# Designed miniproteins, single chains, part 7

Each design is a single chain, and the fold is of that chain. pLDDT is the mean over its residues in the fold that is shown.

## One batch from the design tools (miniprotein)

Design m209
Fold by ESMFold2-Fast:
Structure m209 (fold): chain A 110 residues (1-110)
Amino acid sequence: SEEAIEEARHGAELGERGARLGREAGSEGAALGGEAAAEGGRAAEAGARSGTKEAALAGALAGGAGATAGGAAYAAEKAAGDEAGAEAGRLAAAGGAEAANGGELALKAA
């Protein structure tokens, strides 16, 4: 599905951005969440392109983990007054959610 590929790729891009900003801001949670989202997006894209259920499932799970970790980081950094860390967490959460959706769409099409 083209939609699965677009969601997965955008999720990876947001995750990579969140991971980079998380490292720059010193937000370890946002950095790890962003890395998980980026991994999830890449796996989901591979699953969507190849039709493999295993890759699509890996993308959905890693994307979901990135969304959870990113969201937690966002909440913690926002409460701490770290705007840069909060933005990193927000990007990681958004990237993880899109990666997970891409993986789910790829699973449905497989």
Scores: mean pLDDT 91

Design m210
Fold by ESMFold2-Fast:
Structure m210 (fold): chain A 66 residues (1-66)
Amino acid sequence: GKVEEAKELADKLVENPNDGETAQRLGEVVLSLSPEEAREVAEYLRSLAPQSGTVAALAWGAEELA
């Protein structure tokens, strides 16, 4: 599902922080989530935030959708 895709993309960004294509894709997936899905993804992204500034920024966006 979209939640699983978002989590996979976030993991890829932790491994490759400068991957702009993966960052853009993750942002697009987050914007397409339902409020409940966005909340779950936001919590996951926040757990990764200490390892990636890009993921931290996307977590903020996901929380605004919830």
Scores: mean pLDDT 74

Design m211
Fold by ESMFold2-Fast:
Structure m211 (fold): chain A 87 residues (1-87)
Amino acid sequence: SLAAELEAYLAKSTEVAKANPEEFAEKVKKFEEMKSLDPEEKEWYRLAIEAVEARINKDEETYKELFERLLAFAERLLAEEAARAAA
């Protein structure tokens, strides 16, 4: 399921961030400076970064809220792609 794939992605990203916090911080900074990202890609990465940070901080309430927002965002994008393919 999409929710299971998102959870696996965020769990993996959290492990990587915890193992290499300096590299994670550098990637976040480079992402914030990228002008070439679509607004939707930028919003996705922003939410994903915030979700990973919430997991690192063991902020379960914030993580759950961000996870639900990421899941809804992914579902919307997939629905929009399917609608364009059908049109």
Scores: mean pLDDT 78

Design m212
Fold by ESMFold2-Fast:
Structure m212 (fold): chain A 63 residues (1-63)
Amino acid sequence: SVEEQHRALRDALRKSAELAKQGKPEEAYRVLIEGARAAGVEVDLTPEQVKEHYDELLAAAER
């Protein structure tokens, strides 16, 4: 369902943001891609692009 996809994506985003905050951008990228894939969403981001979105990922992890 759309709600389950949204929940899975939010969970993946929060986990990814927490890993990025811990200085693990490559693991953050992997978790984000895996979560997006599970939610049926395509994400075309490199580890470097994840670093560029670091602030947004950290904000997502806080809430």
Scores: mean pLDDT 68

Design m213
Fold by ESMFold2-Fast:
Structure m213 (fold): chain A 84 residues (1-84)
Amino acid sequence: MSPHMRRIIEAETKATLALMKVASHKNPSKEELEEALAAIEEAIEELERVLAESTDPRDREEAERAIRALREARRRLEEEIKKL
């Protein structure tokens, strides 16, 4: 794998683990939802750095796909936090 592709996978893995932790709780607390939100925001930021650094079309396509998925997950978490 390219170094940028490894960073993409690492960012996706961290975000996925945070989402799985929240999903494993029947009634996640606001704090738990906010922790997952922070992890997703960090992952998006890392993926945006990859897009700024990489000129490889494959790395860029994967980073863009991951950013799209994580922005969707962020929106869902924000809605859940609003409900408390």
Scores: mean pLDDT 84

Design m214
Fold by ESMFold2-Fast:
Structure m214 (fold): chain A 106 residues (1-106)
Amino acid sequence: GSELHLLLDRLRQAALKFLSSDDPSTQKFGEELLDLVKTLEQLVKQGKSQEALDAALSLQEAAKLLLERAKESLARLQAEGADPELIDQTQRQIDMLTLFLDIMNS
């Protein structure tokens, strides 16, 4: 349906945005996300639209959970005076997940 096509378009937009990042981890996530979009589009062509929709929605819910966990992890790392590189990596993960969810909810 129209909802699935909208989700696939948003996933593709997110993938392309991440691929344009100067951060290698973000670029890699963009590559993996683009491969997922291609897999979901192939499922649609095979008449498995419900499976494709369920997968796209599951990814969105997983991203929300990962964002909550990353924010909790950041607060803990800051409170413990952890390695600045680990704090920076966690902040980049939060920024990536936040951007992803903003695109998915736009």
Scores: mean pLDDT 87

Design m215
Fold by ESMFold2-Fast:
Structure m215 (fold): chain A 107 residues (1-107)
Amino acid sequence: DEIKKKFEEEIEKAIEYAEKLKEIAEKGGFDSLAKSAELVKEAAEKLKKDPTEKNIHELVIRTTATGVLAVGALTTEKDEKLAEQLREATLKLLKAVDKAADYAKKL
């Protein structure tokens, strides 16, 4: 099933980018963002195991909250390299979650 393969690819990317965002947030001292990214990773792992509507909604809600926190972090971060890493990891996470959710709905 092509949809299942695409779902597995995008959900794995969501897990990887959530972990990367957590690491970058910890390095920048953004504790709330780091915890939020960890909760996104947990929700993505749940969705990977059981692609239910409930698990899709949980992942989307947690990812949206993480995006808001990332905007806050970006407005205060003075290290341009760290800010670029935060922006890139956040955008990649949002894109992977959106795609994973769309494919999960088609399973």
Scores: mean pLDDT 89

Design m216
Fold by ESMFold2-Fast:
Structure m216 (fold): chain A 78 residues (1-78)
Amino acid sequence: ELKKKIEEVEKLLEEISKTPDLKKRAELIAKMYEILGKEEKAKELRERIKNNDITEEEVRDYAVEIKEEVEKLKKELE
């Protein structure tokens, strides 16, 4: 159900704004990519988290990408 997936992702985006830990925010982003069916992106991000190879800027950029994808999907629902 696309609408349910959008609602789950929006809730996770709100959780990111309240989560100070960089790795936890990155894991929330990976989870959002999984919910949106972007399994390869989620896998790549989780590998980077394990290797301590993730920055604040990248996490913010991923969050912006996800917000844009969610807005696009909402428009498709009409």
Scores: mean pLDDT 82

Design m217
Fold by ESMFold2-Fast:
Structure m217 (fold): chain A 100 residues (1-100)
Amino acid sequence: SERELFEEAVKEIKKILDEFAEKHPQYKPLVEEFKKKIDEIVNSDESIGKKLKKLNDELVELENKLLEKAKSEEEKKEIIETFDKINEVLGKMLEKIYEL
């Protein structure tokens, strides 16, 4: 169930981003825009490989936007730690999908 594994990873990524946005309410609009884009990717009829590429591209864009807006080294560190957690979720999903 590649689709189920992908959808579970997306749900976990959304939870991580929601927790980040609770600590940094100024970034809630960017997180909500990202969640809308991801819902469009999930609901598309594209292959899992294409969905993964689009998800990764949107995650890279979001991280870059957050880092650009960060006003302190502490905030930059929390952004990096948040995306490290997201990358762990993605890695575990990819291991299960491709039986690595």
Scores: mean pLDDT 88

Design m218
Fold by ESMFold2-Fast:
Structure m218 (fold): chain A 66 residues (1-66)
Amino acid sequence: GAETEILKLLSEEPLTTSELAEKLRQSKSTVSRVLKKMEKEGLIERLKDGKYKLTEKGKEELKKKE
């Protein structure tokens, strides 16, 4: 699903909502909704420049899905 793909992409480098939407071929609205859910779950963190970064919890969750 989109959440697992976002975790994989963010494990490589911090990315913006627009960059994630392009890579996932999804609307920015859909990706923004998923990112806000993942941020509330503590899987990702929003940086000062608007990029999202994988947290330690996000890295652990990705390992469970690999």
Scores: mean pLDDT 83

Design m219
Fold by ESMFold2-Fast:
Order: sequence, then structure tokens, then C-alpha cells
Structure m219 (fold): chain A 79 residues (1-79)
Amino acid sequence: MSHFEILNQLSSEFFEKLQEYSKKNPNASLEEIAKKGIEILEEMGIKISEEERKKMLNSSEQELLNLIQHKLVEKAKEL
């Protein structure tokens, strides 16, 4: 399996879980979405450092998406 195929599977799992949260919590703030995103990544076996956690919680929407993508890519390379 290619890294791109693994990345696509991990991304699909992550965003399906995040979309379910967003549907249940339509008024969630960006910080609340970031907290849920971190929780989902950790449930998927992706380790988030304290520094990365602080960065994600204080990021813009675009920065948060870039950080999530980076962590998913790192995980895909391990598999």
C-alpha cells in the first residue's frame, strides 16, 4: 500500500469523526473544534506533544488544517 493510500484512509477516518462532531455541535468554536481534532488524532494512535497541542489550540483555521495534515502524513509514513 502506498503512503498516499494510507494517508487517504487516515484522512477519511479523521474527517468523518470531525464532521460527526460538527453536525452535533453546529455552534462549536474553532478552539472546541481544535480540541476535538486533537482528541480524534490521539484516539487514532497519533501522539500530540504539549507544544503541538498549544500550537493547534491557538492556530487559525488554515494553520489548524495544515498541522492536522502534517500529523496524518507523519502517521502514514510509519505504516
Scores: mean pLDDT 82

Design m220
Fold by ESMFold2-Fast:
Order: structure tokens, then sequence, then C-alpha cells
Structure m220 (fold): chain A 68 residues (1-68)
């Protein structure tokens, strides 16, 4: 939960570097592909609700795809 929460918080703050670090930590702790897909869906939805620019949402999604 902690790395997932940090990733979500970083994404909403538009902190790509902190987001990438949190995703890498989650993968290192054994996050499954299913858990990563669920995190991606949640992060994208919340970023859209928060009005984050599409370009940044695409970058965040790309980082998660590369981590799988």
Amino acid sequence: MSPEFRALEAALRRDVEAFEAAVREAVAQGMSEEQMRNLRETVVRLMEEAGVPRELIERIAEIMEEAI
C-alpha cells in the first residue's frame, strides 16, 4: 500500500521523478502485473478528475507500462 499511495500522491502533484521512484519500489517489493494494472487505472482516473494535462497522464501511463 505505501508505494502505491506514494505513486498516486506523486502523480497528482505532477512529480514524475517521485512517481517513477515509487513505481520502481513497488515492483522491487513484488507488485504483480494485475496490481500494476489496477494502480494504472486508479492513477489515470484520479488524474483525469484532477484536471491534469493529457500529456502528463500519457507520460505516467508510459512509466507504468515500462515497469511491467
Scores: mean pLDDT 78

Design m221
Fold by ESMFold2-Fast:
Structure m221 (fold): chain A 88 residues (1-88)
Amino acid sequence: MKELEEAKKKMEEYFELAEKYLKENSEKGGGALMLATTYAVEMMNLGGIEEAMELMKRGVELALKNEETKKVGELALELAERTAAGLK
């Protein structure tokens, strides 16, 4: 469906921004990661739970490897996992 494809595109766009910014500015990278998480939640609500979780796990990998961004990476993944668990 168009809405799911648009949410996925925006999620991937913000993950690309997060990857670029996390290397230069952890705060900007964390912000982009949280925006990607917002679109992951939208994908899950549209029925794309498995794909959204796979993209989330991939997208938080860099954040989880850096001490300064580990907490925001864990928070983003936790929010996505809680959303997925709440959906049927």
Scores: mean pLDDT 78

Design m222
Fold by ESMFold2-Fast:
Structure m222 (fold): chain A 78 residues (1-78)
Amino acid sequence: SAAEEVRRRLLAEGVPEEVAEIAADAVAMYEAGFSPESALAYARKRAEELVARGRMTEEQARLAVEEAERSIRELEER
């Protein structure tokens, strides 16, 4: 799936598992029929939660949302 491809690519690039998982989960939501807006809202909320828990930085949270947005945008063109 596109979600698994996004996860594997980010992990291969050295991105932390939590960041890769957020991006992949947002892509999976879009593939499951959720709107891009809903998928990206999920990514933002989840990233904020992990920042609050000390599990990722604000920069990593931004990266997760940016990667989700890019991947979903590519899928929208299908």
Scores: mean pLDDT 85

Design m223
Fold by ESMFold2-Fast:
Structure m223 (fold): chain A 102 residues (1-102)
Amino acid sequence: NAKKLLEEAIKHFEEAIRAAQQGNVDEAVKHAERGADLLEKAGLDLISKGDPLGWVVAIAARDIRKEVEEAKNLSDPQEAAQRIMEAAKRGKEVAEEALRRL
């Protein structure tokens, strides 16, 4: 279950990165938020099974969601896109590392 959620989170973070590179802030936000939601669900699934890795994943999801929320409030769309891309890249890295440890 967590493995499939992490794989789906990676796909959404990749789409967020692509959208951000194209300057499409709304699409980047949508995919980054979906990636963070899937990452949180993966973390909670791991916690429910007694895997301490779940806390690392869940905390990362919270931090990524916060960064995306802060980026949405920026008046410069180029700066917003850059920050969302950075958050999505971190989300992807966390999900990939978690998959390697499962």
Scores: mean pLDDT 90

Design m224
Fold by ESMFold2-Fast:
Structure m224 (fold): chain A 90 residues (1-90)
Amino acid sequence: MYSLVQSLQMMMDDTLQYIQDNPSDSVYVMQTFGDYVRSVAPQLSPQQIDDLVRHVDGVIDRMRSNGSSDDSIRIMQDTRDYLQRQRQQS
């Protein structure tokens, strides 16, 4: 059984692959994913948030390397910043 963090990490990797294959949908898909992460973030422990943020940083680096749109990268960065804010409140 996967943890919630492992499931989110797998969803991030799948989402990155999808937007590489479907760049016209990238902003919508990233916004939908970001909204989902925000909805589940209160259920995460501080350690789980730290693990997720590290994974998100790696995803952002891959997005920059593969030429993903600035808008898609910004949405992922906004999601990362939200997670860090939740971490500070816990």
Scores: mean pLDDT 81

Design m225
Fold by ESMFold2-Fast:
Structure m225 (fold): chain A 65 residues (1-65)
Amino acid sequence: AAEAEIEAEEARRREEMKRQIENYRKILSNTLSEEKVNEIVEQIEAIADSVLATERRLALARAAA
């Protein structure tokens, strides 16, 4: 079903974003304290979740059209 395919794509995108966030965390850790890095990473993860939710909603709308 289209919804199952969209969920699978979301999972793949989430993994990709997680890898990118982890790389960014490593870069930040060279300059910032662990506490500050964790704060920034949490904010980036929240933004990534919002992007993935939007992508899923758009994909579902396109599939329903």
Scores: mean pLDDT 80

Design m226
Fold by ESMFold2-Fast:
Structure m226 (fold): chain A 99 residues (1-99)
Amino acid sequence: GKELLEKLKEYAEKVLKEAEELKKEAEEAVKKGDIETAKKKLLELQILEGILKLVVGVAKLIAEKQKDEELLEEIRKIGDEALKKLEEIIKEVEELLKK
């Protein structure tokens, strides 16, 4: 369980760091009037969300197969928290594109 949890934490941190960079790139593109580039960055963020959802889902399935309720709860805490942060970043970029 510990190795799976450590790998999930590392992956979630990497995804959130990449999402923050994509947000900055989208903000810079909008400031320059490059709406096409900003939309591409939003699409990249949406792809990251899909991948993170899949990774979290697979981790949950592994914990369920092992009947490890503690591991499942820790995966939910880490994965769902990371997904909420990513959803917030996506909403901020969507809001930026409406202006």
Scores: mean pLDDT 88

Design m227
Fold by ESMFold2-Fast:
Structure m227 (fold): chain A 79 residues (1-79)
Amino acid sequence: DARLQYERWLKEKTVDKSGEIVVTNQIGLPKAIAEGAKTIILVYDGPSEEALKIAEEKGVKVVKVQPGDDIEAVKKSLK
């Protein structure tokens, strides 16, 4: 199933090699903010902006990407 493959991909992408940039989805966003992430690459598959408002309130930089985007290229552009 495409949905299960996407969820598995997200789980793999949240295994971050660097603690300063976290790759996550809207469900993982509050935890990443609470753990002190400085920059979050948010895999954004919906129109909701509530999670982004929480990040803004905490002063965390959030970059929205689509599920098909090259996350590694986006992560490199933030350095």
Scores: mean pLDDT 64

Design m228
Fold by ESMFold2-Fast:
Structure m228 (fold): chain A 90 residues (1-90)
Amino acid sequence: SKVEQLLVDAIRELAKGIAALRKAGETDVANEVMKKLGEAQNKLAAKDYEGAIEALEKGAKIILDKSKSPEALEHARRVLKLIEEAKKEL
């Protein structure tokens, strides 16, 4: 479905955000976001699209709140854009 594809793309963007956090040495932030990535993946596998959106939104907001990496912040913004598109398809 279009919702599922948008959530797969958002998971990919959050994973890129985690890589950017690690590259920037923001290891504690990366570990917090990894937990939300895992939650999102589990929810999507269960076809719980609302749960996947919630986990992705929380992960992106952790990056926006705590990261100083411009690259990580850009990936977080892309996650939020993709989940807003996914919400319109529910």
Scores: mean pLDDT 93

Design m229
Fold by ESMFold2-Fast:
Structure m229 (fold): chain A 61 residues (1-61)
Amino acid sequence: SHMIEELEKLWRELEEKLKEIYSEEEANKIMNQLEREVTRLVSLGRYEEAIELVRKKIEEL
């Protein structure tokens, strides 16, 4: 699915940016919190909202 590929790409970008800015411990904490929400949205078929959630988090960095 194109949406899953985009979400995976954005997730990798987020991980790379978080590791540049934060310690490994803080980066993992942020990723774990966001992963729970992303997983919830994906389980509901709300892929566009999951993509926007990750994109907005990247933009806040």
Scores: mean pLDDT 86

Design m230
Fold by ESMFold2-Fast:
Structure m230 (fold): chain A 88 residues (1-88)
Amino acid sequence: APPVRLTFTAEVAPGHAAAVEAFLAGLADRPGMLAVEATVAADGTTIDVTMDWASAEALGAFLADPALAAQLRAAGVTALTDIRVEPL
């Protein structure tokens, strides 16, 4: 299967940007993850995220993880916006 790119913007609780960045960096070891990049905006409450995945199936398995939503909330994520998936 061809590789895909997931992009989104994470809204983050004040003071939690570093915890969210650390969580996202930890995802680099997930099966099928090729690259993850996170950029914190100057306001410290918005993070732009890009994830490159080996296949749409690998991305689908990641998104199907029932722990993912709870882990994102625990790190300080309040919302995900501008979600896009495109061929890499």
Scores: mean pLDDT 84

Design m231
Fold by ESMFold2-Fast:
Structure m231 (fold): chain A 57 residues (1-57)
Amino acid sequence: EKEEKEKEREELAKEIADKLIEIGDKIDAGIKAAREVRAAGGSEEEARAAFLEGIKI
C-alpha cells in the first residue's frame, strides 16, 4: 500500500525529469551554436544571437 504510493511518486518524478531533460537539450543546442561562433572568432553579440537562434530550433 505505502510502497505503491512511493512508486507512483518515483514515476511522476521521472516524467518531470524527462521533460526537464527535453528543455535542457534545447539549451544545449543554443550553447553549441554559441561555441561554434566563438570558435570561428565571432563577437560576443554574435555568440548571443546564435544561442537564441539555437534555442528556437
Scores: mean pLDDT 74

Design m232
Fold by ESMFold2-Fast:
Structure m232 (fold): chain A 97 residues (1-97)
Amino acid sequence: SAEVEARIEELLERLEEIIEKLEEILKEIKANPRATREEILEVEELLGIAELLYAVLKVLRSRPDIPAEELLEYAERALKRAEELLEEAERILEKVK
């Protein structure tokens, strides 16, 4: 339905916002002299996973054989995972502040 398509677009926008927040956390941690190389690499990995989730969702959305309801389920799961990745990155940032 049009409502399902609109919801998928909203979830994609929220996922993009999370990626932007992860990019800002990475910039902040890289600028912090207390941050270890290992902590920086951990945040880079979290950002990479979020970017991969977004890329996969975009590929799946381009496929005409995938029902909108199935794509919505994937998008909701991807957003929830991305939110968890953001929370972990925020914890790493707070630890080094």
Scores: mean pLDDT 89

Design m233
Fold by ESMFold2-Fast:
Structure m233 (fold): chain A 108 residues (1-108)
Amino acid sequence: ATLTATLTADLREVSAAGEVTGEAGPVTVSASYDPAAVAARLGLPADRARELALSRAVSEALDARMRELGFDAAGAVVTGATSENTWSAEVFAERDGRLYRGTGTVTV
C-alpha cells in the first residue's frame, strides 16, 4: 500500500570543515512510499524495507524541491526512529560548490 511521509528539515550553509557559515532556512517536503513493493523487489524484511523506502522517498522529494529553489543537488538519510511514527534524518544540499547540511524529522 502507498503511504505518505513528511520531512521537515533545517539547512545551514557549512564550510569544508563543517562549521556553520550561513542559513538556508527550513524546508518541508512530502513523499509517497510503498514498503511492500520495496520488500518484494529487494527480498527484505518488512521493517528494513519500510526504513529503506522511507529514506529513499524523502531524499528524492528533498532533491526535487531543492532543485526548484535553485540548488544543484540535495538528499536525506533517515538515521533512526524517535517514536512509532517519527524518524530523525540528516539532510544535505549543494549550490554553486557551496555545501549545506542540517537535521530533519520524518513523520508518517
Scores: mean pLDDT 81

Design m234
Fold by ESMFold2-Fast:
Structure m234 (fold): chain A 69 residues (1-69)
Amino acid sequence: SLEEAIKKFFEILGMNGEAAAKAAKKEIEKNPEESLKQLRGLADEVAAGSDAEGAKVAKELAALAEAAL
């Protein structure tokens, strides 16, 4: 799910994934198109700069954010 992908993505960045997913869901509810575009853009940036495992998680988030648009 998009929520699980957000959680995993922020966990690989060393953040609290549950808190980050909750905050991201609030922003998506307020402004879905802009929030999903920002999340996709951030995921693409992280994928480019990450190791193979981090890139895989980031690419999955980018794909799910695009599908939700």
Scores: mean pLDDT 79

Design m235
Fold by ESMFold2-Fast:
Structure m235 (fold): chain A 84 residues (1-84)
Amino acid sequence: SIQLASEIVRLANEGMQRASDDLASQLGDLMHRVVDSLSITDEKLRLRRLADLARRMAEIFEQAGDLRLAERLREIARQAEQLA
């Protein structure tokens, strides 16, 4: 839902403040896809898309060593899957 999308974007923005240019670019692309997911009229498909995007962001943050942001994004992915 909109609230989950907003939280994903908020966490991505927090990570971008510490990120290299390459990481910021990857996070920006994923944030754009999160915003685009809000145009999906099927709520179940939208929630599945948000879960996938949150999981991909979590993997990027884990590889960058930001375990806290990675864990928070994995929690959001689990919530989205439960609601789908």
Scores: mean pLDDT 83

Design m236
Fold by ESMFold2-Fast:
Structure m236 (fold): chain A 87 residues (1-87)
Amino acid sequence: TPVMDRVQQIVDTVRQLIVSAQQFLNDPTTSPTQLQGIVDSLQGARDGLQDILDFLQSSNSPQNVIDTVQDQINQVDDVLQQVQQRV
């Protein structure tokens, strides 16, 4: 469905954001300003994923889709914790 296609696109976008954040974390020359920008982006992504999760839970969405979004939120939270340790 168009809704499920949109959810998948958002999940894929967030996965790419996590990869980018990890690359910046692995670079010791990354500035505090760049890290703050990553924090802002990850927080926005987390809020968007939470809205999607709430929608999926309020509908007759398959459990595996709900679990996929929840796992993505958990991954964002893990990366946020790592970035915050450097800011």
Scores: mean pLDDT 82

Design m237
Fold by ESMFold2-Fast:
Structure m237 (fold): chain A 81 residues (1-81)
Amino acid sequence: MLKSKEKMPGIEVTITGRTRADTLRVASALQRESGLQVEEVFPDGRAVLKGYGVSLETTRAVLARHADLIEAVEIRVLEEP
């Protein structure tokens, strides 16, 4: 009953892999392990993923394990759904 009632933080991750296949591989790992959902995949090989109540620590760990496949990554913390 006595729990923190802060707004549930969201996370948005924009990934550009070294190739389109690498982008999709990293995105699949984030979906499986962090619970992020693919919102959009761009023809240039960039993908945007979003999730609410997702662990930022787990997300960073997944990205670190796949750092060799990642050309660029941006993480944005969202205040509200």
Scores: mean pLDDT 77

Design m238
Fold by ESMFold2-Fast:
Order: C-alpha cells, then structure tokens, then sequence
Structure m238 (fold): chain A 99 residues (1-99)
C-alpha cells in the first residue's frame, strides 16, 4: 500500500508500506520515483510494516526540514519506533554533513 501527497505547488511526498505492496504497485512506485527523482522537493519514505499514515507524517516532516532537496529513505523498519530512530539518525547525519 502506498500514498502520494502534494504538500505545496511542487513538493511531492511518497509513502510506502513495503510488505503490503503487490508486484504491480512496486513497479508503479519504481516508475514514479524514477520520473520524479530529479525534482528538488521529492521525498520518499518506505518501510516494511509501518502504518501508511505514520510514514506520510514523517515524509511531511522531512520535506519541511529540507524543502530544496530530494530525499529517499528506504527502511527495513517494522515499527514506528524503529523508523523514527532511523529518521533521527538520517537527519543528524545530514546536519553533520552541512556543518
């Protein structure tokens, strides 16, 4: 299962619950990411069994923090807690690189 949201005129957030995806949905997502990966405001958040609503909420936060960047986070997380820890590490690494 996946969801796509537009947060502004040119911001696109894609959230995917990987373990619930069909082969067809996986192909659709790969095509969508490929067609949009050159966009400044593309954010992709994917995790195995994290609820889609929580994935989308995290994607919105990432888009807000990095409004001019393409971000792709694919995680093996099966819980919201695991995904939040991974996002936190990603954000800290990003800040350190900007320092």
Amino acid sequence: MYRIERLGEDRLVIAAEVDSLTEEEIRELEELVRRNQDRKSLVVVAARRVPLEDLMALGREMAELFPEETLNLASDAETVEELEAEVRRFLEAKRKAEE
Scores: mean pLDDT 72

Design m239
Fold by ESMFold2-Fast:
Structure m239 (fold): chain A 80 residues (1-80)
Amino acid sequence: MQELAEKMQELLSDIISAHEESRLLPDAKKAEIEAEISKVKALGNEAQNYLAEGNYEKAEKLLEEAQKLSAAIKEKIKAA
């Protein structure tokens, strides 16, 4: 339980950081990063819903997918 909540907090922190860093990018790259950030937010919201329902397996899978996407966003920002 607590570990999943911690993963969600890490995702939120990563998204805030990625959004701030994306502000320095060219418009086209910024749009791409914003689209990916929206996907991570959607996965995080779905994971929260499954946690509220007690479906921890689904929540964990969604969080893992969101974290992988978040890591990819960070790499794209650094590579830009």
Scores: mean pLDDT 78

Design m240
Fold by ESMFold2-Fast:
Structure m240 (fold): chain A 57 residues (1-57)
Amino acid sequence: SILTEEEQRVLELVKQGYSVGEIAKKLGVSPQTVLRRIADIMAKLGVGSKEAAAAKV
């Protein structure tokens, strides 16, 4: 997989329908960190949204 372990955890929570704030709370990180990881995931998968990233993998 091209995604890091942290990016895979974020993407799994996005697939489950959690908000950025809920993901941050579940992972023990800041919402800013979650947004950065979502941006990195989108860049790696070549998609323009977190919803498209969740649908593609």
Scores: mean pLDDT 81

Design m241
Fold by ESMFold2-Fast:
Structure m241 (fold): chain A 76 residues (1-76)
Amino acid sequence: SPLEEVIKTLEEALKLSEDEMIKLISELLQRMNSDPTVPDGVRNMVQTILSLLLEGDIEHARLNIEAAIRVLRRML
C-alpha cells in the first residue's frame, strides 16, 4: 500500500539527523507527487512537514510527523 510506505518512511525519518530527515522527507514528497493514488491530504501533510524542516522548526516538524503517522494508521 502507498500509505504503508509513507508511514514506514515517516517512522524512519524520526530516527535520523536533521539533514538526513530533510533528504528523506524531500524524496518521499517527490515520490508522492509522481503517484496520483496518494490522497491530496496526505501529500499536504508531508509538504507541511518539509516546510517546517526547511524553516529550521525541527521540534514542530517532529510533532507533525508523529501526528501524520497517527492519522495515516487510522486510514489503513
Scores: mean pLDDT 86

Design m242
Fold by ESMFold2-Fast:
Structure m242 (fold): chain A 91 residues (1-91)
Amino acid sequence: MLEEELIYEEARYVVGERWRLGTEMPEEKKKEIDEFEKKHPEYVKKAEEELIATFKKLASVVGNEEAHLLLGELIEEAKRKAEELKEKLEE
């Protein structure tokens, strides 16, 4: 269902944002991420496992720094896909 696809893509984006921003994350955004994780812990866990596996594969081929940049692109893709799915659901 589109709703499940949206939740999964939002989970991928949320996990990615937490990973890339870390200590630089604004308080408001941190609260939004925490609320999402409370509502969908299973999706967040799945997205974290996927992120870790993807990073390990990329880092083994291109090194940690380049893998970090490539993951950033994947996180932006997840954000875009979530926005597209959200627009379709808000019709």
Scores: mean pLDDT 77

